# Designed miniproteins, single chains, part 91

Each design is a single chain, and the fold is of that chain. pLDDT is the mean over its residues in the fold that is shown.

## One batch from the design tools (miniprotein)

Design m3171
Fold by ESMFold2-Fast:
Structure m3171 (fold): chain A 84 residues (1-84)
Amino acid sequence: FVDTPEGQRDIALAIALIAFAVEILSALRRGDTEKAEQVRKLADEAIKAGEAGDPETLRRIAEQAESLGYPVAARALRKMAEAV
């Protein structure tokens, strides 16, 4: 499972989704619903890019996440791009 390219990609996607969930919960805890919505939209785009196996789009989304102040999500997306 984990030793296959598909398994590695699925694990990387799961880690990225957990990172997005952490960022969303952190934003909601601070009452920042706008920031939570921004992270949710980035997560939707990342899921689509990951399912398509598009490392360049994943790297672009990671750069956008980092510039918006979501370093945990950005790091996870870069690892996902390395795995696809």
Scores: mean pLDDT 74

Design m3172
Fold by ESMFold2-Fast:
Structure m3172 (fold): chain A 86 residues (1-86)
Amino acid sequence: SGGEFSRRIGEIRDEVIKKAKEDPENAEKYLQEGIDEIQRLADEFAERVKAEHGEKGEEMADLYRRAAQEGIEQLKKDVEEILKKK
């Protein structure tokens, strides 16, 4: 569901932010790992809803891709701000 998807993205973002704050020297690595995980989640959810819901599944898949893109953009900004504070 959309709720499950949003929850999992939030968990990934929280983990990346935590790691970046605790170990700023490796923040770029944690950010890339988080981005990769969010992209995999979006692909998994998109494929599943397309298979399960036909025409409506395509619209839902696009919403998951958009949510993932927004989450990635926000995560990049969050990590950049952490690195500025040092």
Scores: mean pLDDT 84

Design m3173
Fold by ESMFold2-Fast:
Structure m3173 (fold): chain A 94 residues (1-94)
Amino acid sequence: MKIEEAARIGEEEYRKYSNVISNSGMALALALSKGVEYGVNELGLSRLAAANASLAGILRGQADSLKAAGITDEHYKQLTQSAEEALRRAREES
């Protein structure tokens, strides 16, 4: 439950920063940092669990943006698979 909540927050932070920051790497770094902070401080997760959960949410956000734009299935599928793997690691590190 808390892992999925952390992933959702990571996705929300990425959407927020990607809308106002043109540099994709900066938006990713800030979203990950904020997601980890929230996961540790508000959800009581370890930093490793919070980092993997936040990353999973960010990757889901990227995949959703590709799907909304009609971009090819191969990249979308890779992002969704990477997000699921990050969630698995987050659960193991909790």
Scores: mean pLDDT 80

Design m3174
Fold by ESMFold2-Fast:
Order: structure tokens, then C-alpha cells, then sequence
Structure m3174 (fold): chain A 55 residues (1-55)
């Protein structure tokens, strides 16, 4: 595949990951009440992931 085709595929994957992450956040809110307060306070998906990775 060309670099242009790869870039288009990466953008598609990013969109799919965003949707999957929204579903995951819903599940996390149900399973971990302590995280609900943090994730519910206008954090971006990127900020939430970065906080988890650095914990």
C-alpha cells in the first residue's frame, strides 16, 4: 500500500478507536466508582488514558 493509503487507514482506525474508547469508558464507570469522578470531570479521552498509563 502507498503512504497515502496507509494514512487513510490510520485515520479510519483512529475513528474506530475513539468509538471503542467511549464504550470502554462506560464500562469503567460502572466497574470502578473511584475513576468515575475523574473521568466525569470534562477530561478528554487522551488525558484519561495518559493518567492511567502514568499511574
Amino acid sequence: ASLEELKAELLRVITELKASLDDLLGNVKDAAPALVERFGEDTTLAEALEALLNS
Scores: mean pLDDT 64

Design m3175
Fold by ESMFold2-Fast:
Structure m3175 (fold): chain A 95 residues (1-95)
Amino acid sequence: SAIDEAIAAFEAHVRALLATIEDPAAAGGLKRFAFLAVEKLRQAKTPEEAAKILAVALREADALARDLRGARSREEVAQAVQTHEARFDAAVAAL
């Protein structure tokens, strides 16, 4: 399905981003975000909705990975994850 294809594309992108993250806590934060994004993709009712959610998820995953690579503490990792989860939820709610 279009939703399964969107999830597969997102998961492939997250795997590529995880390869750029050396810190296990940062990697865990990205995995946590990815889980949330995949759950939202599964809730999409149309291919068009799935495509919009995917576009938001890809942008937020890229931005989160960048912040996570720059994080110097577990607190900064947690703050980055919370910030991008909130941005993702707000963007999806606005669709």
Scores: mean pLDDT 92

Design m3176
Fold by ESMFold2-Fast:
Structure m3176 (fold): chain A 81 residues (1-81)
Amino acid sequence: MKGLLQEALNLVESGIESLKRGDYESAARAAQAALRLAEAAGASKEVIDLLRQGEEAAKKGDGKKGIDYLKKAKKLLEEEI
């Protein structure tokens, strides 16, 4: 699949799976990469804010909040693609 938003969506999905496994380092990296791609693609402010919050939650080891933020970002990204 081609497109920065689709790549960001794939990274968000990977980040959610990493959080479910307790792999907070991989989740934070995935969220950070998704954030950069979403910003470059001109994604909505809501998506950018949710991705940033997901990265921060992953960095703090807050798996529940991280999953909640990234799932919301995923839903909005699917609507923007």
Scores: mean pLDDT 85

Design m3177
Fold by ESMFold2-Fast:
Structure m3177 (fold): chain A 91 residues (1-91)
Amino acid sequence: ADLERDLAETRAMVAEIEKEGLDAVAQRYADELIKRLKEKYGIEPTEEEKQDIVAAIKRALETVVANPDDPTALGVFEITQGVVIANLLSK
């Protein structure tokens, strides 16, 4: 069921953050997004844009950690990544 899947995914992300630490997980997701921007979209972020991406990902993950039983928290995180990509593509 979608609700059970989304809740399990949110809880898995929280467990990952608890195991690795918020900063480490945020950096890993940011690095993956930066790699995807370069390889799939042909965008090389500046050092300032990379720092902004890390900060945005960290804020989104803080929301997930604050709401570990919210099945929509993962969706908010995904929307945040989409907004970052859209803003960089618009430049």
Scores: mean pLDDT 78

Design m3178
Fold by ESMFold2-Fast:
Structure m3178 (fold): chain A 94 residues (1-94)
Amino acid sequence: MSLEELEKELKELAEEFAKRMKEAGDDQEKILEIFEETLEKIKELAKKAETEEQRRTIATYLGVMAHEVAKLLDEENAKKVLEKRDEEIAEIRA
């Protein structure tokens, strides 16, 4: 996978994520479901990453996505999302 192809896939994933989040509104359970489903897609992209630059790009996208999710959640659920973010970023960057 080229960096350009990765950036295109991440952009499409971000657009779908934003649409789903808008549809979920303030439903905490649905927001968490969207986060988990999007995270699995990010992890699949990380498995296809060939370079450290690609892994760094994926980790950055995950960080931004998790931050946006956390802003919409209560304190307890936000903490869980941010802890999962840190765990998965460490794995992607390894």
Scores: mean pLDDT 83

Design m3179
Fold by ESMFold2-Fast:
Structure m3179 (fold): chain A 66 residues (1-66)
Amino acid sequence: VIPAGTTIFADKGAVFKKISENPKEEGDVFYDKETNSAYVLGEKTAKLPLEERKALFYKTIGKELP
């Protein structure tokens, strides 16, 4: 389990910061459906295409792409 407030550093300078279980929907948010968890995207990460963001996230946490 990844704790809220944890920052995940991925390849190509991509960054994901986990937010609380009851996050307000804010602009550049990535949602992991499997764990029902939301992550705030770093500035460079938010500029990546959705498919590339998904690939980097799942690769970094060691999960298969859905």
Scores: mean pLDDT 66

Design m3180
Fold by ESMFold2-Fast:
Structure m3180 (fold): chain A 118 residues (1-118)
Amino acid sequence: MSLNERVLERLRQARVELTRLRAEHADKFSPELQAAFDRGLAALDRAIRLVEEALKKGITIPQEVADRLLQAADRLLEVMRKAAEGTISDEEALQEMDRVLAELDKVIAELENIIKKG
């Protein structure tokens, strides 16, 4: 399996798990935290589409970019699990989400630039 194919499958798995956690714990999250998680899911959907486009075009995603993308997805899952379990406050979860969303936006911009140049 190529790096792109492995990244794509892991992102798709993260998307499924995040969607499930969001649905199962919807009534435990503040409206602000729900909005932040919805933004995270939208960013993950965009990242999946970019990885699919790179794979279709035969463009290899650099390992560093792939690692950062997967780490951001894993962190998004961890924040949602901790918030669902009540091990962090909504305020702490929102602060963590701000960091995760900033990294997702940055790595997505790098992916878009890589695909545009390839």
Scores: mean pLDDT 84

Design m3181
Fold by ESMFold2-Fast:
Structure m3181 (fold): chain A 96 residues (1-96)
Amino acid sequence: SMARLEALQEAIREGGERMKELAREASRTGDEGIAKLAEQANELIALVEEALADDPERAARAVRLIEDATVGAAALVSDAERAIKYIERQTERIQA
């Protein structure tokens, strides 16, 4: 439904912003911040799966992009700006 897609787009945008905040924290805290990034990604994945229960193909694509954003951001966490840009690119791909 259109209302579900709008809610999903808002959730992905807000989740992406939260992940960027956590990437900045991870660059300072290391493993602790990386764990928080993974936790935020899992929350977003659960919300995507629930919101798109009637569109499993779209849900699966969004989940893969969220997972990719988390792994990529964690690998770049020593440079918060690079991690943030990576999260932004994956968020854009999810919303497309």
Scores: mean pLDDT 78

Design m3182
Fold by ESMFold2-Fast:
Structure m3182 (fold): chain A 82 residues (1-82)
Amino acid sequence: MLDEAIENFQKALEAIDKGDLEEAVKHASKGLENMAKAGLLSEEDAKAGIEGLKQLAKEGRSETLKEAVQRALGLVEQKKKA
């Protein structure tokens, strides 16, 4: 769950760097789903987050999307170390 969230957020960041925002959202969405499975956020918050990421990608807001994914990755990595 946490390892899968980390892997998916890392893949999302890689996709953003390649300019593939659709692929980035697919991976970031799986990251948020794994965070919810790990109890780090509710299913409702995960769904809201996924819709927000989709909207950012649709608008081409790659820097904002990257910042959101980096924050989520950092949170998961800190929780894994604790």
Scores: mean pLDDT 84

Design m3183
Fold by ESMFold2-Fast:
Structure m3183 (fold): chain A 76 residues (1-76)
Amino acid sequence: MEKVEELVKEILERIKKVLEESKSPEELAKKLQELMAEFFDYIDENLTKEEQDLLREKLIEIGPEVQEMIDKWLEK
């Protein structure tokens, strides 16, 4: 489903941007929280229940990649 796949890509790219722009772990945590709140609002307004279920599955799949990016950033 193209819409869900594009949203997953957008979430991942915006996480990468937040990592690039953040100067402290505290700033990173705040920006990630704000980003997730923005996406939850978008999801609630624009996705069907079935698309939301598929999105959850895809987010679980990319979870390890996101965690590795955060861990790598924290090591700097």
Scores: mean pLDDT 78

Design m3184
Fold by ESMFold2-Fast:
Structure m3184 (fold): chain A 90 residues (1-90)
Amino acid sequence: MAEEEELLAEVRARAAQGDPLAQRVLAEMRGADPAARRELLRRYAERAEINRDIAEVLRYIGKAIDNKLAGKPDEEELKKARELAKKALA
């Protein structure tokens, strides 16, 4: 119960921040029964983890590009992006 309410609060907060996945989940929950709402929140949590991993990959790619343009080493950032990409796609 409390965990589900905490997940719902997180979804609402993320939707307010412009997260399109969170916004879609809130729309789908409209009129859904409690069991369907719990399943939507569970799937959101799984998808949010994947989206966070993808966002982290893009963040490290961005750092690597910035380092390359500044004439700094980019190897560590590229290695980190590759490892996170493997994790996200597994």
Scores: mean pLDDT 73

Design m3185
Fold by ESMFold2-Fast:
Structure m3185 (fold): chain A 65 residues (1-65)
Amino acid sequence: MQQQAIQQGQQLGQLALQGQPVSDLFDQKVDQLSQQTGQPRSQVRQWIEDGASQAMLPQALAAAA
């Protein structure tokens, strides 16, 4: 599910902003969602990255202004 992958990405983005190590969690979430949805890892990775970008976007927009 695209929505679930985006939501997981948002959570990982917030953890990354707090300085938490997320690389292992990212890989684990990609594997888990790929297995649950039957989607390729590349597709799930993109959705998770989209979610992480959404969580980080307010800070990026503030920095750009």
Scores: mean pLDDT 73

Design m3186
Fold by ESMFold2-Fast:
Structure m3186 (fold): chain A 71 residues (1-71)
Amino acid sequence: AAEEALRATVEAAIATAEKLGAKMERFPLETAVEGLEKQFAEQMRKSDLDSADILRAEVAKVRDAAVALKK
């Protein structure tokens, strides 16, 4: 289901950020996209170009999953 895809995509994005050394807060699904985008924007500002590109790709995947859910 689209909701399951969104949950999986959010968790994958968080795991990727944590592998890059970020500490991520988890939010309820209703606010997870907004919370994740804010945290990723902060981490991208502090990251090198390669890490920032990886984080930007993960944010895009989360947005695509959210659009599929129509949230």
Scores: mean pLDDT 72

Design m3187
Fold by ESMFold2-Fast:
Structure m3187 (fold): chain A 71 residues (1-71)
Amino acid sequence: AEKAKEAAKKAEEAEKKGDKFLAGFYMSLSGQYGFQEASDEKARKGGELGGQELSKGDYAGAAKAAAEGAE
């Protein structure tokens, strides 16, 4: 949970700076940690919501969804 939340925070900071590549990297890292720590069902829902938000360019929202999936 700690690592997923830290990666989500880094993704949000990168998104605010306009660094889409770095934001995407940390969002993916947060999702990976969340998948490892969460139950299968909760992890899948977090990933699906994160993917939808990322498609809209909402990297902060995507990172938040991934972190919630880890809890």
Scores: mean pLDDT 65

Design m3188
Fold by ESMFold2-Fast:
Structure m3188 (fold): chain A 86 residues (1-86)
Amino acid sequence: EELEKKLRDARTNLLALQIARDLYRSMLRTQDELEKKVKEGKASPGEIALLKELQARRPDIEQTIADLDKQMAEVRKKIEELEKEL
């Protein structure tokens, strides 16, 4: 009962981390798209301002993705250990 609950909670946590990772990856894709749009001379002043903000935040976003990847690996290991006990 308790092991099954821990396994369900761990799997739910892994899904939440995957969703968070996808959101941060989406921010990096938005930056790449804005960089292309600026290079093509099609960007609005607001899009240029957003690109500058995303460029400034890129190291933090990449670090957050790395931290999420580490957390996901730890949760996956816990799931494997719990599955061996079932």
Scores: mean pLDDT 86

Design m3189
Fold by ESMFold2-Fast:
Structure m3189 (fold): chain A 71 residues (1-71)
Amino acid sequence: GKTVEIEFDVDTTPEEIHAAIRAALDAGAEKVVVKVKSKNGKVFTGTFYRSASDEEIRAGAEALVDGAKGA
């Protein structure tokens, strides 16, 4: 299966991350690896599979942004 990696800055919204994950999955990705980089250079990584619900993707995107903003 196709794996897609997407990198975001801490200023990216959870909604933008959710939309990007959905677009990659709709384009044929089986697995999407999302990396959110904090202002201090720390990277937060989340993995989303084709089987993930929109609710799971939203919760994961929110957790990644919250982690990056708190770093």
Scores: mean pLDDT 85

Design m3190
Fold by ESMFold2-Fast:
Structure m3190 (fold): chain A 65 residues (1-65)
Amino acid sequence: MAEKEAQLRDLEAQAEKHRANGDYPAAIQALSEAAKIALELGDDKRAAELEQRARELADQYVAAQ
C-alpha cells in the first residue's frame, strides 16, 4: 500500500518536472500512470483529477502542433 502511494507521488512529481521542461508527451504519460495507480488505491477523485490534467495537457499539446 505505502509503495503504491510513493509511486503515485513520484509520478505526479515527474509529470510536473516534464511539464516544466516542455516535455508534454512525457508529462501526459506520467499523469496517466499516476491516475492508474490512484484507481488501484480506490482514490477515484484523485484519479479523475489526474486524468483531467492529462487530457487538458494533451489538448494543449495537440493544439500547439
Scores: mean pLDDT 82

Design m3191
Fold by ESMFold2-Fast:
Formats: structure tokens, C-alpha cells, sequence
Structure m3191 (fold): chain A 79 residues (1-79)
């Protein structure tokens, strides 16, 4: 995966985590959604690379989730 595309997906994951927190969706569901998306869309990648992508995007989503909880009046807009 190109770094530019990976960075875009990281930003999308952050926004998804942020919105999940605002909507009261538990982080476990966000993690499951990311794991499913990576395994379905990148099934041709080695398992180690799939795990790396899952970890990266989960960390971004968790950052967004925690940011929303710490800053309840904030908003996030995708670029």
C-alpha cells in the first residue's frame, strides 16, 4: 500500500472512531469493523501485513474515539 493511501485511510479511521464515540458505539465494534474490512479488502496480503494495517487503523480510530470523549464539543470533518 502506498504511504499516501495509507495516510488517507488513517485519517478516515480517526474520523470513524470519533463518530463512533459521539454516537455511543463501543470501540470493540469499531475494532471488529476495521479487522473485517482489512481482511476482506487485503486478503491477498501476507497475514503479517494485514495485522500491521489492522493495528495502524485501530490506533488511529482509538485516537479519534478518545479525542471525542475528551473534547465532546469538537467536530471532525473529512478533508
Amino acid sequence: MEEEERERLRRNAFAAGFEAAKQGVPMDKVVAAIENAVRERYADLPPEKQEELVRDFVEAARAGYEFAKANPDATVTLP
Scores: mean pLDDT 77

Design m3192
Fold by ESMFold2-Fast:
Structure m3192 (fold): chain A 90 residues (1-90)
Amino acid sequence: MKLEEAERKLREKLIQEYGVSEEEADRMVATRRKAYDFAGLTEEQRLALLMLELGEDPELVEAIMRYDAAKQLGNEDELKKVKEEIEKLK
């Protein structure tokens, strides 16, 4: 899934599940985008967070989150393993 597709799906979910207006849903998605930019998140980290909110494939989401954690901890061995797992799940 591309980042733009994940943002679109989140917008639809917010309208359908939370009953927010289209304007409010757009604002909520834009707020996440600004927060991600401010935090300096990678495309993979942004996608993982959006996929988690969407309830997408838990195995793929967990793999992406483990990749982020391994990067933050400097665990190169775990980073390589998780990257290979993500490529297999795509």
Scores: mean pLDDT 72

Design m3193
Fold by ESMFold2-Fast:
Structure m3193 (fold): chain A 107 residues (1-107)
Amino acid sequence: MSREEIARQLIFLAAEAFNIELEVGEDESVEDIANKFFQLLIQRYPEPLELSPEEAQQVTAMLQRLLDAARNGSAEEVLAVFREALDSFSRGQVLAILNAVLHELFS
C-alpha cells in the first residue's frame, strides 16, 4: 500500500469514527481529501481542541508507534494502531495523532 493510500485509509477511518460524511471525487488528491475532512470536522465540531499536557503525554507512545510504522512502510501496522487509538483516546487526542501521521505521510 502506498503512503497516499495509507493516508486516504486513515482519513476515511477518522471520518467514519467522527460521523463525517466525506464525499470524494474521482480525481481528488489525498491532500484535497484531507483538507475537505478537516473543513467538515470544524463545521461539525467548532469547539477548540486543545490538549492538556497530560493528554498530550498520553498520546506520545502511540504517536511514536504510528510514526515508526509509517516510516517503515507497514500499512497494516499503521491502520491497526490507528484503530486502537480511535478506541482508546479522545477526539482531540486522535486528531493530534492523525495530523502528525498525515504530515509524515505527505513529507
Scores: mean pLDDT 79

Design m3194
Fold by ESMFold2-Fast:
Structure m3194 (fold): chain A 95 residues (1-95)
Amino acid sequence: EEEIERLLEAVRRGHPVVVKAAEMILDGKPYEQVKKEAEELSVKLTEEEYRSFGNEATPEAIEKAKRDAEYIVNLAKKAVETHPERVREALERAR
């Protein structure tokens, strides 16, 4: 319940990985495709953040980015299954 409220707030705030996962799930994309694309985006953003500080992302940071994306996809799936209209409303506010 509280985790879903936090996910919906992250959607409204335009969190890139959360928005992508929610949109793909609402569009009926297969779970494995959503997971793969969310993980790829999470890794890319992590690498870009490290590069912005003149560093390379560590293998540990990359694995964490993938794990965080999987958690987000699983939570987004639950949110779409239980509260699809709330997810759509949150996406409309993502600017």
Scores: mean pLDDT 86

Design m3195
Fold by ESMFold2-Fast:
Structure m3195 (fold): chain A 75 residues (1-75)
Amino acid sequence: MELTEEQRLLLEGVLVSLLGSRDSISYEELRAALERDPRATEEDIELFLALAKEADKDGDGLLSREEVEALLRSL
C-alpha cells in the first residue's frame, strides 16, 4: 500500500508514542490512539490497521517492537 508522507509520519508518531518503553502494542491501543488524533480520518485508521495486521507475523493481535520497526521500514 502507498502512504502519503503525512500518513507515514502520523502512523510512525502514533506507533512510537504507544511503544515508548514497552515491547508491544495492541490493535485496540492503536485504533484508540488514531481515533483520538484529529489528523486521522476513518479511511486512514482502516488503512493503518490493515498495514498493522500485515506486519503482525505472529497473528497474536499484538505488534511487537520488531514488527513496528519492520512496518515503518516498509513505508
Scores: mean pLDDT 77

Design m3196
Fold by ESMFold2-Fast:
Structure m3196 (fold): chain A 90 residues (1-90)
Amino acid sequence: LEELKKLIDEIYKNVDKETAIRILRIASLAVKAVKAAWQPLLDDILEYSKTLSPLEQKLVQTAIDLARQGKGDEVLALIREKIAELEKEM
C-alpha cells in the first residue's frame, strides 16, 4: 500500500485534479476486475492503459498487483479516500 500511496502523490504533483480522479477511477475498475476474476475486462483496461503516461501505467499496474495479492479491498478504500480528498479541493 505504501508504494501505491507514493504513486498517487506523484500523480497529484504531475497532472490536474480531473485527470488524477480519472486515473484513480481506472485503477479502481482494474482492481474490481481482478476481484471479480473478470479477465476480459482486465485485458481491456490494460490495453487502454497503454495510452496513459508511464507513471499512470505504473499506478494501474501496482493496484492490480496488490489486488492479486488479496489486498483489493484495501486498495479500493485508499482510492475512494483519495478521490474524496481531490473532489473537496475542486
Scores: mean pLDDT 80

Design m3197
Fold by ESMFold2-Fast:
Structure m3197 (fold): chain A 87 residues (1-87)
Amino acid sequence: SVEEGLEEGLKALEEEIKYLKEKLPDLSPEQQEVAKKAIELAEELIRRVRELVEAGDLEKAVEVMREQTKKLQELFAELQELLEKEK
């Protein structure tokens, strides 16, 4: 179902963010800045999507998930570029 697919996506994102939080102390200050932005955006995405699912607005939940995931992917790409430059 759409609800099951959304929850699976949110759970996967929660696991990614947990891993990123655990790695924060090992990152440079510049990497930490981008990582913190990604964590904040992901946590807001999770909260917003769950609220929309609870309200029964599945179409809006999918739209928000898609739009915010794109922004989050851009932040993860920026973090990867910083990790490569600092090698």
Scores: mean pLDDT 84

Design m3198
Fold by ESMFold2-Fast:
Structure m3198 (fold): chain A 119 residues (1-119)
Amino acid sequence: MVEVTQSGGGTFKEGGTVTLTGTFSVSVPESGVVWLLERPGKPMELVVKGSTPAGKLGSSRFVGSGSGTTATLTLSDLKLEDTGVYYFGANGKAGSASGAGAAAGALGAGNGTTVTVVK
């Protein structure tokens, strides 16, 4: 198993900006990074895949990035609906030569980062 750490959560004002950071113990390609949002009373949904907003909750206000062992999610123009627990994960690709699939399969999700947006 690889270590996955999340940071950057807290209570933020509507219209503000927050940056969430995820760190892996091994290098992960940007395309392998996934961000999910669990809103209060709602199912967990995909918001960003790699650098690109994805899923029903994906918004142009959400920008992902990734380089080496670090990935970042920036939420701009915060809205009350952005309140929830953000999960950072890596989806490795199995089946490349020389055991890359074993390292990819060891990648996990972080424990979640709570973001609360207030007026």
Scores: mean pLDDT 66

Design m3199
Fold by ESMFold2-Fast:
Structure m3199 (fold): chain A 62 residues (1-62)
Amino acid sequence: NPHLEEAARLLSQVGPATVEDAEALLEILKSEGEATLLALLTQNTGDEALARRVVELLRRAL
């Protein structure tokens, strides 16, 4: 899935990240929703713009 591959690539800029990590985040999006996922990614990356881009890619992977 090219959206999951791109999400993993963006996450790898701030720490080790794989497509499996992006798949896990997609499951969080499905179960907890966009706002919760955005908050978690912003907290973990320290980069809200990066977090928003990752959430957008995961939404497109649905």
Scores: mean pLDDT 84

Design m3200
Fold by ESMFold2-Fast:
Order: sequence, then structure tokens, then C-alpha cells
Structure m3200 (fold): chain A 81 residues (1-81)
Amino acid sequence: SLEDEFNEKLREIEELLLKAQSVARTEEQIQKIKDLTAEIQKIAGKALEALENGDKEAYQEYLKRLEKLKEEVKKLLKELE
């Protein structure tokens, strides 16, 4: 289901964020992770609101944004190596 796909994507993103938090060493790195976490939570909330309202088009746009944010977290993780 769409809800199952959404929940799996969020699980993957949360795992990546936890990894980033575990390796961050500076206040600047910690702040970048906090900013990404806040943006992800904001977009996830909008995606759920779109699902509740039956707005499939808006939901798909927010899923696309979450995919981009997932790639940003992956990029940050590589920089923290």
C-alpha cells in the first residue's frame, strides 16, 4: 500500500539520520543534521496531510521531495567519513 511504501521510506531515512548523528563531531555538523531532520519531518507531515485529504498529486510531490532529502543525508554521511 501507499502507506506501507511511505513508512518504509521514512524508516530508511531515520536509519541514515541516526548514522549521521552517531558520527557527527562538531557543532556545525550537528546543526546540519538538525536542519535536515526538521525539513524531513516537515515534508513527511505534509505528505501525510495530503494522504488524509485524498490529494494524490500533492502526496507524490512530497514523496519526491523526501527522496531528494534522503540523497542529501547520504551525501552528508559521505562527508562525515
Scores: mean pLDDT 85

Design m3201
Fold by ESMFold2-Fast:
Structure m3201 (fold): chain A 72 residues (1-72)
Amino acid sequence: SLEDSIKMARLTAEIVEYYLNPTDENLDRLEKTLASLGVPKSKIAAIRKKIKKLSIDDQIALLNKLLKELIA
């Protein structure tokens, strides 16, 4: 839908913002957008736990993989 396309564009922008400024505030914004797109809270919690163990490049790769799964 157009609404989901707008949310996907927002998520993409938020991933870029997190890459440029990897703060907890920017990560929280990403998580809220993921929840609005129907990602379960349990999956978001697992992602947050995993992401903090990764380099920034690997964090962004994981977030981009999630974005692709939401489009597919």
Scores: mean pLDDT 81

Design m3202
Fold by ESMFold2-Fast:
Structure m3202 (fold): chain A 80 residues (1-80)
Amino acid sequence: SKEEKIKEIKKLYDELAPKLSPEIQKILEEATKKFIEYIETGDPEKYQEGVQLIVEALEKATPEQQKLLEEFIKKVSDIV
């Protein structure tokens, strides 16, 4: 269901966000909102906006943060 997918994505965000710097956390929060909007609306533009925000986060992230963000987007793509 949409509710279960949203719950799973929120859980992934909650587990990851404390491991990131405040700047990267903010970008991840914005990306997470876009992925939730995609699940709610089915609008592929929202998914693409979320992916672009993850790309922005990866460009600003340390190597450890990059691995965590790559795991996050992989898990999100498996849910959606």
Scores: mean pLDDT 88

Design m3203
Fold by ESMFold2-Fast:
Structure m3203 (fold): chain A 67 residues (1-67)
Amino acid sequence: MTDEIIERAVEELRKAGLPEQAEKVREMLKGKTIDEMYELAKKLVPEYPEAAFILFSVITELEKERA
């Protein structure tokens, strides 16, 4: 599940033309729980706002798929 969130967020960031942010997000999220990913998304807002938004959206969509 977490790997799917990471891969989708990375792919969306690359499509947006932000490959360096994509790699940074992959490194930061590796081994994190979904709750930790939400916390990281909030911390990413000032430095990587697009990455934070994409990550939040991906987590929300995949959590909805689990329900």
Scores: mean pLDDT 77

Design m3204
Fold by ESMFold2-Fast:
Structure m3204 (fold): chain A 71 residues (1-71)
Amino acid sequence: SMMERSKALRDAGEAVHEYMEAERRYREDGSPENRERLREAERRRKEKVAELGKLTRDYNRELAREEAEKR
């Protein structure tokens, strides 16, 4: 749904922001704690981006079906 896609887009954006912050902190201080936070943020980013990608593909497939039905 459009609402589900909007939520996934927001979640992906938040995860990307958290990843960027974790990467910045790791560059400033390469401590084991910052390394672990970076790994966690990267995992979450990949997960949320993959979820958004799936919903975007599902939406595009629905649009293609609707366009085919018009023609």
Scores: mean pLDDT 82

Design m3205
Fold by ESMFold2-Fast:
Structure m3205 (fold): chain A 64 residues (1-64)
Amino acid sequence: HMSEEEMEKFTKLAQEVVNELKDDIDKVRELRKQAEETGPELYEQYIKARKELRDKIIKKVKEK
C-alpha cells in the first residue's frame, strides 16, 4: 500500500534514476531490438544487460 505522497516521491525518484541511467537504458533498448532481428546469442546479452540495469536502478533507489 502506498499513500499519494509516497507515490509522488516514488514517481519523482524513478524519473531521476531513469535520467541518470539513460545510457544504460538506451543500450538495453538497442540490444533488445537487435536480438529480435538476429537471434539467441544477442538475446542472452540483452537479458544480462536488462538484469544489470534493474540491479543498478534498485541500488540507486535504496541509496535514498
Scores: mean pLDDT 75

